# Designed miniproteins, single chains, continued (5), part 80

Each design is a single chain, and the fold is of that chain. pLDDT is the mean over its residues in the fold that is shown.

## One batch from the design tools (miniprotein)

Design m18934
Fold by ESMFold2-Fast:
Structure m18934 (fold): chain A 65 residues (1-65)
Amino acid sequence: SREELLAEIRRVLEEAGLSEEVKERILAMIEAGADSDHVGTLALLAGASPEQASRIGALAEELNA
């Protein structure tokens, strides 16, 4: 479900140790239908690992499919 995907995205963002402001911005971008590569790149720049950024991007793509 959409709620389960959003919960998983929040979990990965939390594990990445991103600030609350950055997490809120990424979630807003995902809910606005932003490109998964753009979302993944922003997560990487904010300090997520490549694996975490890739997972966030994949979940964002699935959510907006």
Scores: mean pLDDT 82

Design m18935
Fold by ESMFold2-Fast:
Structure m18935 (fold): chain A 65 residues (1-65)
Amino acid sequence: MVSEEELEREVAISLGRMTVSISYRAGDSREEIEKAIEETVSKLPKEFQEEVREEAYRLLDELLE
């Protein structure tokens, strides 16, 4: 099935997306949501940071468009 590395990556992506969804539902501004994304990403393994950031910002852009 999926490798342990792949599973960790999927969990990290889910955390990034959940951060965006929670902040958006709370009525946070774009700036506040972006700050929340960066805080979440900074706590993740360096190898996943760019991928999680990309997915989080993609979701944010979709929600704000």
Scores: mean pLDDT 81

Design m18936
Fold by ESMFold2-Fast:
Structure m18936 (fold): chain A 109 residues (1-109)
Amino acid sequence: HMMEEKERLEEELRRTVKELLEALERHLRELGVSEREIAVRVTALAITLAGGEALSEEEIEELARNRAFEILELARRIVELLLKLAELENDREKAEEYRRTLEAIDKAL
């Protein structure tokens, strides 16, 4: 029951993370960021997400300011998946953290 749902959510998370990283790469190119800097930023976000952490409030505000709503919508989906995983694992502290991040993203959208 729990294991099957967890595996499904982890697979969806991996897929959504890939979409987010591709969207971020396109967004940064449109802003005129160098290919080297794009590679560094995309890699840094990939490492952060792999560690189960979401975007910071500062990063959310920057994306909103630059009208990167596609990236914010993908980040929102990732946080929703992380929240569901935390709830399945009864990790209340992580679940509360993800709810706060989700609220910050919703305010930015």
Scores: mean pLDDT 78

Design m18937
Fold by ESMFold2-Fast:
Structure m18937 (fold): chain A 90 residues (1-90)
Amino acid sequence: NVEEAEKLVEKGLLYFREGRYEEAIKAYEEAVKLAPESKVGAFALRNLGLVYFKMGRYEEAIEYLKKAIEIDPNDERARKELERVEKILE
């Protein structure tokens, strides 16, 4: 359900801004489950990558950013964030 996924993404963004990373992750994961092969799902996957990056969990950040790009190849932000995380691991 795309509408429910959009609401979960909005909720996840609020948790992320508050530094509530575990709650943000749960909201984004649920959004991906509801709309996995969609623009909303790709956006949730990108934000999962950003949350894991903020937590210092770089391998997981890379996995989620790559998944976001597979679904939405036009997401320039996901591509930039992926390059940034990969450079930190060099």
Scores: mean pLDDT 87

Design m18938
Fold by ESMFold2-Fast:
Structure m18938 (fold): chain A 59 residues (1-59)
Amino acid sequence: SHMEEHREIAEKSLELAREYLAKGERAAALTAAHDALEQAKISGDEELVKEAEEIIAQV
């Protein structure tokens, strides 16, 4: 479904954000985390929203 597509994009963006954080690439991590947050909000997945917000808070 359309919502499942946005959830999948959010999950992939979240993975990228975590990878950038692990590498110390804060600006790239922040961009990926914000992309994940936007997609998670569209998908309605509250858990993904929280995970994206947690990464943003860590950057």
Scores: mean pLDDT 87

Design m18939
Fold by ESMFold2-Fast:
Structure m18939 (fold): chain A 86 residues (1-86)
Amino acid sequence: MKLEGEIDASPEDAGAALARAAIVAYEQYKGKDVELTFTLREDSPEYEEAARQAVAEVEKAGVKVKDFKIERLPDGSTKVTVKLEA
């Protein structure tokens, strides 16, 4: 399953929204691999750190993260991809 979204929030709120979306998707699609892609509003160290902290919180919640990727986009936004294992 693939889910995509944009997060227009501060780094802290973006991280919290990303973690919540991943945990909710894992529970909703239990027994299936889930790929989530989020676009954060700017390419900054604060947004990258928020994304990394969000993944750590997802793993603490007992969700197995199979893959995690952060990409800088040409428009100055940050693309975060998280793959959850069934």
Scores: mean pLDDT 80

Design m18940
Fold by ESMFold2-Fast:
Structure m18940 (fold): chain A 74 residues (1-74)
Amino acid sequence: VRAVVEEAVREFNAEYGTDVGVRFLPSSALPAERGILARADAARRTVYFGEERLRGLSEEEIRELARREAVRTL
């Protein structure tokens, strides 16, 4: 899961000449955000992923989510 996310964001950065960061949050750090799979922080150019939330997703779904959230850091 983590490797798929990191690879997708790395490919996005290479394609667009960006430096979007990746962070993984444990479920204990996200009690107020139970439904969140990922969150984009434009000010920090970083995407935060709930690792446990990604467990049920396919590799393709994870890659699509990662690229979509990376775009949100524009």
Scores: mean pLDDT 70

Design m18941
Fold by ESMFold2-Fast:
Structure m18941 (fold): chain A 98 residues (1-98)
Amino acid sequence: MELEFIKELIEKVEKEIDELRAKGPDYQGRIIALGVKLTALKRIQELVEKGYKMTERQMELLKEATFGDLLALIQAIEEGWEVPESTAALADEYVRRL
């Protein structure tokens, strides 16, 4: 189910953050970037828990998504926009609706 998939991604990101924290301060920039991604993933989890049904394509985007891609996906879900087949198309759709 979509909820289990998102929880697995969150756990993977949290584990990477913990491993980087153990390696010391040189990884602080990467830790911050992953923390921002983790916050976005938790927001998507909340939307799914409230009854939003993700497509297989949306779940694939979560695996590869940058922070910007995740923001565009959250905006598309909250506004009820059709989610494009690629992250580039999703960003383009977001810009078109601004």
Scores: mean pLDDT 68

Design m18942
Fold by ESMFold2-Fast:
Parts: sequence; structure tokens; C-alpha cells
Structure m18942 (fold): chain A 70 residues (1-70)
Amino acid sequence: STEAVELLKEGSEAAKKGDLETAIKLYEEAVRRFPKSGLVPLALEEAARLYEELGDYEKAKEYREKAEKV
């Protein structure tokens, strides 16, 4: 989906600007709206990386485990 690609791009740009919470929300939105997209594992991995940067290691682990199960 073009919209899923756009959400991942917006998430990446937010992360580059240091807006980690906005980036996570955009990646989570992509997973929620497009759960069958081939981009779901990538969105989950990116969200996990950002949770780790925020010090939320439990959320990072949860999201990485979800990415591996897709």
C-alpha cells in the first residue's frame, strides 16, 4: 500500500528530527492500519529500535518478538 510506505517515510523523518515518540506512533499506525502489509516487520523493528533509544527495553523486546513472528 502506498499509504503504508508514506507512514514509514514520515516515521523515518520524525526519527531523524529526534521526535522519537511521533516516529513510534507513525510506525504503530502503519501496523494497525495495514496489518497484512509486507512492511509490518520493518515498522515493528523500527519502533523497537526507537523504544530502546527511549529506554523502554520491555516494549523494544515485545516489538522485536512480534516482528519475528510475521
Scores: mean pLDDT 86

Design m18943
Fold by ESMFold2-Fast:
Structure m18943 (fold): chain A 70 residues (1-70)
Amino acid sequence: STVDPRILEQLEMLEKIREEMEKRGVDEEKVLAMPEEEQIRLLLELARELDPGRGEELVRRALEEVRALE
């Protein structure tokens, strides 16, 4: 089984965001308890900070993929 390279890039971006939240002492459980809108804002802000050229696009694509699995 081969993961689509585009999906892999999205997952790598989400992993970087998770690691950055952990480094900043942002509690993952607390983030998951936030309204979806606030979670999305946080993810996009961190993505822009970590990768200004691609981060936001990668996170938006990952969110669309998750929504498609609902």
Scores: mean pLDDT 75

Design m18944
Fold by ESMFold2-Fast:
Structure m18944 (fold): chain A 71 residues (1-71)
Amino acid sequence: SREEAVQYLLEGAKLFDEGKYEESIEYFKKAIELDPNLADAYVALAEVYRKMGKEQQADEYVAKAIELAPG
């Protein structure tokens, strides 16, 4: 559900702030699995990949976020 997806998104954000990038990716991916239209989860994944120096993966998730929430 969207409520569960948002909970995974928030926990992933806490892990990201703690520098636990691999764990944050898992939580953001679970958020997307529960709600594939949750644009904020794609933005969060893009930020993690950018922090890890994986610019191509970051760009792919940014593109998906824009597709879901244009404007």
Scores: mean pLDDT 85

Design m18945
Fold by ESMFold2-Fast:
Structure m18945 (fold): chain A 61 residues (1-61)
Amino acid sequence: MEEKKKLLEEAIKEGKELLLEYIETQDEETKEKMLLYLEFLEEGAYTKEEIEKKLEEKKKK
């Protein structure tokens, strides 16, 4: 359980960086990435690598 908490905290840090970028740029693409990041966390994907792959997948589409 402690390992899951640490992974979640790391994921939250990444999401916070996306949120700050959106606040500064008002970029819709950044907003969409942030929303996908949050949705991924809700689905139980706490690994940074999994989230990064999901964001990269959206970039390629």
Scores: mean pLDDT 66

Design m18946
Fold by ESMFold2-Fast:
Structure m18946 (fold): chain A 80 residues (1-80)
Amino acid sequence: EEERERRFEAEVLVGLGDIVIAIAKRTNDPEYGLEKVTELARRLLELGHPEEARALLADAAEALGAPELAAEALAELEAE
């Protein structure tokens, strides 16, 4: 039960990350977009999906043109 719920939640978070990136690009707000993606990545790490968390942050950095902010967020998450 919990494994199924955890898998479902992880997939939802990845989907939300794609939506957040798209909105940030449309609103021209890369800092806020990265902040929201970082929150989603932290939740993915909590659920035991570190590879998805790293991929989401990398995708956001590339799409939003802010690799320095994504690198900073990743370093903070990896330290925990």
Scores: mean pLDDT 76

Design m18947
Fold by ESMFold2-Fast:
Structure m18947 (fold): chain A 80 residues (1-80)
Amino acid sequence: SEELKEQVEEALKQMEKFLEFAKKNLDKETYEKIEKIYEETKKKVEELVEQGKYKEALKVLQEGFEKMLELYDEALKKKL
C-alpha cells in the first residue's frame, strides 16, 4: 500500500539522520562500520520495495537500525 511505502521512506530518512548524528560523535573506523550496515540495509530495502514487499522492507529496516544502534552503543562504552 502507499501508506506502507511512505513508512519505509520515513524510516530510511530517520536512519539517515542517525547516520549524520553518529558521524559527529564517533571515530572514523566505527562510523564506517555503521555506514556499511546502512548502505547494505538500504540496498536490500530498495530491492524489496521494487518487488512491492513493503512489510519485509520495514523488517529489514528495523534489523539494520538495531545493528547500527548496537555498534553505536558499544563505541560509546569504549569511551567510558
Scores: mean pLDDT 84

Design m18948
Fold by ESMFold2-Fast:
Structure m18948 (fold): chain A 61 residues (1-61)
Amino acid sequence: SAAEKAAEAAKKAAEAGDAAGAAVSMYQHGLNGDREKGLEGARAGQAGDAKKAAEYAVESA
């Protein structure tokens, strides 16, 4: 699904040190289905926790 592709992209972005990119990706895809998981990922990304943001993205897929 699109959410699964977004979760993998967010995970890779977070691993590359792009917490902002990971947060934006998860927020965008949270609006399409897994809203609660996407929003938690966005909050984690805004807090500077790219690893946690990526974990929420994967769980939302």
Scores: mean pLDDT 61

Design m18949
Fold by ESMFold2-Fast:
Parts: sequence; structure tokens; C-alpha cells
Structure m18949 (fold): chain A 69 residues (1-69)
Amino acid sequence: GAAPTLTAAQIATAQIAKTIIAKGSLTAAEIAAIAAQTGLSAAAVTAIANSLAKLSVPTLQNTIATLEA
């Protein structure tokens, strides 16, 4: 389509950031679901989640806005 396509890592990052903002953390089931949807390994999704969990909520919101712009 004419719309910009996000990479698997960008899609995972946006979903993880939204989950952290909404719930504060990701469960193993949520990590597995994102891995299945994006084609990334659960280890890769976990690494992204751990990186994002260190960021403030405003930084996570800005990350989502940048990826979904």
C-alpha cells in the first residue's frame, strides 16, 4: 500500500511501549504474542521490553508517536 510500512522491530517497540504505559510491564504471554505477530524471537522482544521499561512514560509516548507518524 501507499502507507509507510513499519519494520518488525518498530511494530514490536510500539506494542511493547503501549503495554508498559497501560500496565507497567509485559507478561511472558504478551512477549510470546508480540514475537508471534512480528516474527521476532521472544528473546528479541524481551530485550526491547527491558530497554523500554527503563524509559519514562513521556519518552515511551514520544517513541510511539515517532513510530506511528
Scores: mean pLDDT 78

Design m18950
Fold by ESMFold2-Fast:
Structure m18950 (fold): chain A 61 residues (1-61)
Amino acid sequence: MEEKIKEAEEHLKKMQEAIKKGDVETAAKHGQLAANKLIEAGYSEEEASQKVKEAVDKARA
């Protein structure tokens, strides 16, 4: 489970980098991959979505 969380964190970082570059398509792909990894790690869809949204908000600050 911890390995899936680490993979999700790497995808969230790639998503944030893409957001800063204005690459919406790459950001969406990494956001989806991060959410999928969080769900595999035992988070609910709502929890996974919330964590992705928090990462997006931080990138836009």
Scores: mean pLDDT 82

Design m18951
Fold by ESMFold2-Fast:
Structure m18951 (fold): chain A 56 residues (1-56)
Amino acid sequence: GEALRKEREERLQKIVELYKQGKTVDEIAKELGLSKEEVLFLLYEAQKRGEIKEIP
């Protein structure tokens, strides 16, 4: 439902913030307790939205 969509959006924004701070995919995955694949997927979504220019 909407709660899961909001949680995913908040997670995506947090990943974008950490990436813009210069953290690596590995560091972001460890900090948020996510898999590298999940972090990369969310970074790809952020790139599609124009929030980041390039992903690792």
Scores: mean pLDDT 76

Design m18952
Fold by ESMFold2-Fast:
Structure m18952 (fold): chain A 64 residues (1-64)
Amino acid sequence: SSQKQQQIQQLQTQIQQVEQDIAELRAQLARATDPGVRAALEEGIAELEQQKQQLQQQLQQLQQ
């Protein structure tokens, strides 16, 4: 259905955006020297990785 196709496209777009955000935080982490800043960036990356996994699961369910 058109609705299912729109949901698939939306999830793919959201996954791409999350991947870009992860890449940006990882680039910041590579430059960070302060332990507190590094810890905050690592936490942010972990949260985004969890979001990505949830979006990928939703996409897989729609493609069944």
Scores: mean pLDDT 90

Design m18953
Fold by ESMFold2-Fast:
Structure m18953 (fold): chain A 63 residues (1-63)
Amino acid sequence: MSAEELRERMIREGGLSEEQAERILRLAKQGRGDGIGAMLVLRGGLSAEEAEALTRELLETFA
C-alpha cells in the first residue's frame, strides 16, 4: 500500500488530523513502530490490534 493511501486511512478511518498522520509517517520512515502504535490508540480511537496491524503496514511501506 502506498504512503499516501496509508495517510488517508489514518485520517478517514483512524480519526487522526492531517498533522498527526504526517507525524506518524515520519516515525515510520525512521523505523519507530513504538511511537506509531501509541498515537493510533490514544488519538485515533483504534483498538490495540488495529493499531498493531497498521503500524506493521507503515513500517513495511518504508522498509
Scores: mean pLDDT 73

Design m18954
Fold by ESMFold2-Fast:
Structure m18954 (fold): chain A 74 residues (1-74)
Amino acid sequence: MELAKKGDPSAVEPLTRALSDPDPEVRLEAARGLAVLAEQGITEAVEPLVRALRDPSPEVRAAAVRGLSALARQ
């Protein structure tokens, strides 16, 4: 099925939870995962990526911008 190749929307919840981690490395990996899901058209990733734009880490913010930009061009 095409859905299986486009990523798994059930990954949005655990990645969104990881955006609240005190470790910026964990938040960066979560933002990157959500960006990949957004690039695959999983709109449930948009809300947590918008939240990640307010992260104190510039690397986390950059990953969020990347994901949102990819979705906005679909």
Scores: mean pLDDT 77

Design m18956
Fold by ESMFold2-Fast:
Structure m18956 (fold): chain A 72 residues (1-72)
Amino acid sequence: SIEELLEKIREILLAGGMSEEEAEEVIEAIKKGDFERAERLILRAYLAGRLSAEQANEIGKLIREIKKILEE
């Protein structure tokens, strides 16, 4: 479900050291279908050293799964 995918994304963001408020900003962007904003926020966190390449890649996979569900 989208809810389970969003929860996995939240867990990865928090594990990377993002605040609950910052993680919620990413989740809200995804919920609104603003995938460009969500991906920009993830890229910014990765470039700031707060997410590993593995974490950023996993979030990208989860966002693609959500996009497929929403585009159906």
Scores: mean pLDDT 84

Design m18957
Fold by ESMFold2-Fast:
Structure m18957 (fold): chain A 80 residues (1-80)
Amino acid sequence: MKIKVVLLDGKTVEIEVPEMITLKELLEKLKKEAKASEKELEIVKEYFKLLGLTDDTKIYLPEGFVLDLKKIEEMVKEMK
């Protein structure tokens, strides 16, 4: 399935992911295909950790899902 990733600089990238993906696999896809920085990867990891997910937890990403890293960064700040 194709999802949209909005990076911290506002760039939007589409990546191809399976319907069910682990957090670890998602981070690898973001690094390889979206060219996400270490800071961007840490934001995604922290966000899902706050939701109670582990590296091995499978997440469902529907077609057209939008992963907005800027919004996630703000949400993580408010959860602290």
Scores: mean pLDDT 80

Design m18958
Fold by ESMFold2-Fast:
Structure m18958 (fold): chain A 59 residues (1-59)
Amino acid sequence: MEEARKEALKLAREAMRAGLSEEQTRYLVMSYLLEKGLSGAEAQRLTDEIMEEVRKELE
């Protein structure tokens, strides 16, 4: 989980800096976490946390 979270956070930062929307970035992060074996509910919670962290960091 820790490694998947760090990779997902990196993916979110790179996507948003490349000019992707929050919706596009959420989709990428969610898909990545689901591919890593997280349940839909777990992936949703982690995606929400990651997007909140990235939003704060980029401001």
Scores: mean pLDDT 80

Design m18959
Fold by ESMFold2-Fast:
Parts: sequence; structure tokens; C-alpha cells
Structure m18959 (fold): chain A 72 residues (1-72)
Amino acid sequence: SLEEAEELLREALELAKKEGNEELVKSIQGALDSLRRGDVVGALAGLDEALELSKNEELKELLKRAREHLRQ
């Protein structure tokens, strides 16, 4: 669901901010902004970018779960 994807992305955003990874923060924020506009394609693009940038396994798992909710 979009609501569950948004919640997971918010949790991922807080983790990315704690890591100080500005590029990852921008990608996750972009995915959230796309979701809030109803742009699922844009949200998936931002999520895929964030997944490529992330090296934190906990963060990657949150992003993968968000992607799964968007692909339903």
C-alpha cells in the first residue's frame, strides 16, 4: 500500500540523515515527494537510486520493503 511505503520511506530517510549521506537523503526525499504527488513511477525511480547508493543493510531492507508495497 502507498501508506505503508510512505512510512517505510520516512524511516529510511531518518536513517540516511543519521549516516550523513546527503545524496541518499535526496534520493529518498525525492521518492517521498513523488509518492505525495501520486507519481508511483517517479517514487520507484527514486527508490532504485537510493538502493544503489545505500551500503547499510538495515536501510536497504527498508527500501526493498517500500519498493514491494509500491509494486503491488
Scores: mean pLDDT 85

Design m18960
Fold by ESMFold2-Fast:
Structure m18960 (fold): chain A 85 residues (1-85)
Amino acid sequence: GRELLQEAARAVTAAAIHVIGADYALSLGDKESARQHIEGARDLIKRARELAEQLRKEGYTDGAESIEKDAENIEKRVKELEEKL
């Protein structure tokens, strides 16, 4: 069960790194790299949410809620970056 939490945390961290990469690419006028980073972040957010649902089903409610909150925060930032594309 705890392995799922570690995998979900890794997915959230990787999504956050993609958001940083997208923001940096946009600062350089590189819209194509920004799009690729945004797509990567979206895929990882989806994976984190799928893992959070599995965590909930296994009784790791607090872990699932933490992952879902982090994913929601990253998704809000992804949407802000998408508006700049």
Scores: mean pLDDT 90

Design m18961
Fold by ESMFold2-Fast:
Order: structure tokens, then sequence, then C-alpha cells
Structure m18961 (fold): chain A 70 residues (1-70)
């Protein structure tokens, strides 16, 4: 589980650094589906740490919510 959380966090950070809001949303959604809220929050936090724009963070939040719904 921790290894998956780290992997999704790394992917989210990379996508956020590129400003790719759709990819951040997808990664955060997958993290939430696979790991639950801890996975989704970790991916979202990685985007925050990467200096993601408000638009990218909003996309990540949407992904988190969708992933938690399955």
Amino acid sequence: MEEKIKKYGELSKEAAEKGDKEKVKEITKEAAKEVGIEGGNSALQAAYQAGASDEVIKAGMEGLNEGLKE
C-alpha cells in the first residue's frame, strides 16, 4: 500500500510540474480508487508541493472525489 501511495505521489508531482491538469485528475482518481482517501490525498498533496496552479489542484480534487465514489 505505501509503495502504491509513493508511486501515485511521484506521478502526480511530475504531471503537476508540467501543468497537466487532466493527468493530475486521472492520477488522483486512480490513487483514491486503489488506495482510498490516503492515496488520493497523497497524490493531491504531491501536486501542491510541486507548486501546481489552482486549476490543477481543482482537477485533482475532482479526481479524488470521483475515485472515492468508485
Scores: mean pLDDT 82

Design m18962
Fold by ESMFold2-Fast:
Structure m18962 (fold): chain A 94 residues (1-94)
Amino acid sequence: SEKDEARRLAEHYLSIRDESYTVGDLPMSGALHAFILALEYDDEETIERTKELAREAPEPSPEDLELAGRLLKLYGLPEEYRETVARLIAHARS
């Protein structure tokens, strides 16, 4: 099923959660990609796991918040996720 495939992909991204890469010119990580995928498929367990990583992350910089806004626009995510996305960007750098 599509949801089962998404869950397997989220587990794969969590297995590489600390790895950094790019999508276009925007920063990405396994943890951030897992979070975005989990939001699309309403995967509450993965959302909570990635939010825990975000809470443990360093305070996001203004640049992290701006990059987060660009990622929200790219993936069609609401503004309420800006801080979590910014913290996951910061997590990948720590």
Scores: mean pLDDT 84

Design m18963
Fold by ESMFold2-Fast:
Structure m18963 (fold): chain A 129 residues (1-129)
Amino acid sequence: SASREEVRKLAEELVELFAKRYPELEETFREVVEKIIEEFSDEGAKRLLEALIEALRKGDDLRFVELLMSAMAMSSPETQETILRLLLGLAPHLSLEAQEALLRGARELGASQEVLDELEAILQRVAAA
C-alpha cells in the first residue's frame, strides 16, 4: 500500500525531473502534481507519478502526454483546467506524434473550439519549423 509520505517523495522527484527539461513550466507542473495528490487515492497517485517519472526518464513524450490526458479524464473540472494549461505550455516542445495525441485527446475530452484552434495552430507552427 502507498503512504502519503511515499507519494510526496515521488511528487518532488517528478517535479525536479520535469523542471530540468521544462524550467519555464515548473510552477504549473507543481500545481498539476499537487492537485493529483489531493484528488487521487494514495495508490492511484503513486502509480501515476511512477509512470510519469519513467516516461520522463526515457524521454517518452507521447507516453507522458497520454498519462496526463488519462489523469485529466479522471479529474475534477478545476484539475482538468490546470492539466490542460500545462499541456498547452508543453505543446510546442512535444514531438509531432505527441502533439497529434494531445489534439486527439483534447477533442475526445470535449475541449472548447478555442483550445482546439490554439493546439492546431501550435502543431502547424512546429510542423513548418
Scores: mean pLDDT 84

Design m18964
Fold by ESMFold2-Fast:
Structure m18964 (fold): chain A 70 residues (1-70)
Amino acid sequence: KVEEYRKKFNKYMTEAILAAVEGDLDKAEEYFKKAREYAEKSMALGTPEEAERVRRNLEQAEKILEKVKA
């Protein structure tokens, strides 16, 4: 299950960033919401090392989205 959540997190995170770069902020918000949900699930079930990696990736995605919205 944790592997499925990590895969979904990466998928939706990538879709959110791509949508944001393309200027589709509504789609970016929707995908980022899904990515965050799966990130939380994977962090709850994964190891501390896996949780840290997911958290770092989420932080990077947030930075990219903030820059695109600026």
Scores: mean pLDDT 76

Design m18965
Fold by ESMFold2-Fast:
Structure m18965 (fold): chain A 78 residues (1-78)
Amino acid sequence: DAKAEEARKLAEQASELGRRASALLEAAAKEGDAEEVRLGEQQKSALDALFEKYPELKALRDQARALREKARALLAEI
């Protein structure tokens, strides 16, 4: 059950990073990038532009994805 516990901790860390990314998106929308935030949900080019303007957002999303993938790999070994 050690792998299940580790996977749970990684998933919790990924959720925390996801919440921080959401807070950055809300701040970006408030600063006038509301259209870019909305389009980023639909278009890769708009999302890439947001990542260039807010590199911390890209880092948080990349880290959250890596943690989720690691958690899934651990659960697959059980």
Scores: mean pLDDT 76

Design m18966
Fold by ESMFold2-Fast:
Structure m18966 (fold): chain A 66 residues (1-66)
Amino acid sequence: SALDIQALGDAFRAALDRSPEEAIRVANELADKLAKEGTPEEAELYRGVKKQMEIAAREVAARLAA
């Protein structure tokens, strides 16, 4: 399957606008799906992207708590 990084970014941003918890849930669901259905290369690429998503969600959560 083709991994669309731009579409992933858009979907994550939309979820993050709703809540950082929902954004993390969406990121985890995609990671699980890629681990089962994607290529090893797609899973490895997404691992790096997911780390950045988790950082962004934490920053938004901290801002909302302030």
Scores: mean pLDDT 77

Design m18967
Fold by ESMFold2-Fast:
Structure m18967 (fold): chain A 93 residues (1-93)
Amino acid sequence: MSKEELDREVLLALAYMAGSLAVRIAEKTDPELAKKLRELFDKAVEALENGNFDEAIKYLRKAAELMREGGFDDEARLFETLAKQVEELKKKL
């Protein structure tokens, strides 16, 4: 339905914004962390674009864990929030 399509588009936009911010922050402190985060973020976005919500949730949670391990708790929370929003979108169908 049109509402579910709009919600998905909003989630993709939020994922792009959160991922870009997190990568930029990590690049200034740890380039290897930034590279791993970018790879996880790209996989999450591709999964969302393909309607693979379970894969998207998986990669967003891995990104959150990686950010938390790096000491970026606020950015980790953003990825956790995005994963929950993808779960809610999946429930709407």
Scores: mean pLDDT 77

Design m18968
Fold by ESMFold2-Fast:
Structure m18968 (fold): chain A 55 residues (1-55)
Amino acid sequence: SAVTMAEKLLEWMKELGASEEVIKELEEAVEKLKAGEISEDEFFEKYEELIKKLS
């Protein structure tokens, strides 16, 4: 499911040593996705934004 993939991406980002700020924003996005407050597409847009911030 999209939620399972999102949770796996969050765990992977933690393993890569992403900053606390990035992790918190991604955790918030995962929770919003679980609550149905954002779409799957909106989640991946946020994820791509956070990845660019790491570059």
Scores: mean pLDDT 80

Design m18969
Fold by ESMFold2-Fast:
Structure m18969 (fold): chain A 95 residues (1-95)
Amino acid sequence: SQEEIDARLERFERSVEAMEEYFEKLDKDYKAGKISKEEAIHQYEHLLAGARALLEELDRFAKETGVNTPRLQAIRDRVRELEERLEKKLKELKS
């Protein structure tokens, strides 16, 4: 149903928002010296795995429901942007 589709999209939006907030928290905590470089790398790698898993879940959702709306594309774009930011951060920290 449309109500079930909307509820699932809302859950995806909450998931990506929580991940974006956690990324910002990790960046702030690392810059403030609250976590070590090794801990930061570990947490960013964990978050990157989560972002990739969410992209796979979004692709499964699209295939199963036939949903291909601007709302779903916006969620997918946010997760991809987060993935790129995480990959860049990990490259900088490991260099």
Scores: mean pLDDT 90

Design m18970
Fold by ESMFold2-Fast:
Parts: structure tokens; C-alpha cells; sequence
Structure m18970 (fold): chain A 61 residues (1-61)
């Protein structure tokens, strides 16, 4: 389902970004994530999900 794909993409992003120490690289990856999620959900929902991923990544560091 679209929701399963979105969750898979989010979990992969969290795994990858938890290891990234460079803020510019993290921001670039989050911009790419926003564009990718917009293939499945609205821009507003994608922006909300990207901010949730950002928070989860910061909590893991």
C-alpha cells in the first residue's frame, strides 16, 4: 500500500540520517525526502512527515 511504502521510506531515512553528523548533508537529504514523499501524499502531509523524521533523527543522536 502507499502507507507501507511511505513508512518504509521514512524508516530508511531515519536509519541513514541517524549516522550523519553534517547538518548540510542532513538538510539536503530531508529536502530529497520531501520530494519523494510528495509522490505518495500531499505537500502539507509530506512536510509534516519530514519534520517528524527530523525530530526522530535528532532524538537518536
Amino acid sequence: SKEEEVKRIEEEAIKGLSKVKDEETQELALRILLQELQKYVSKEEAERRVEEVRKRVEELK
Scores: mean pLDDT 83

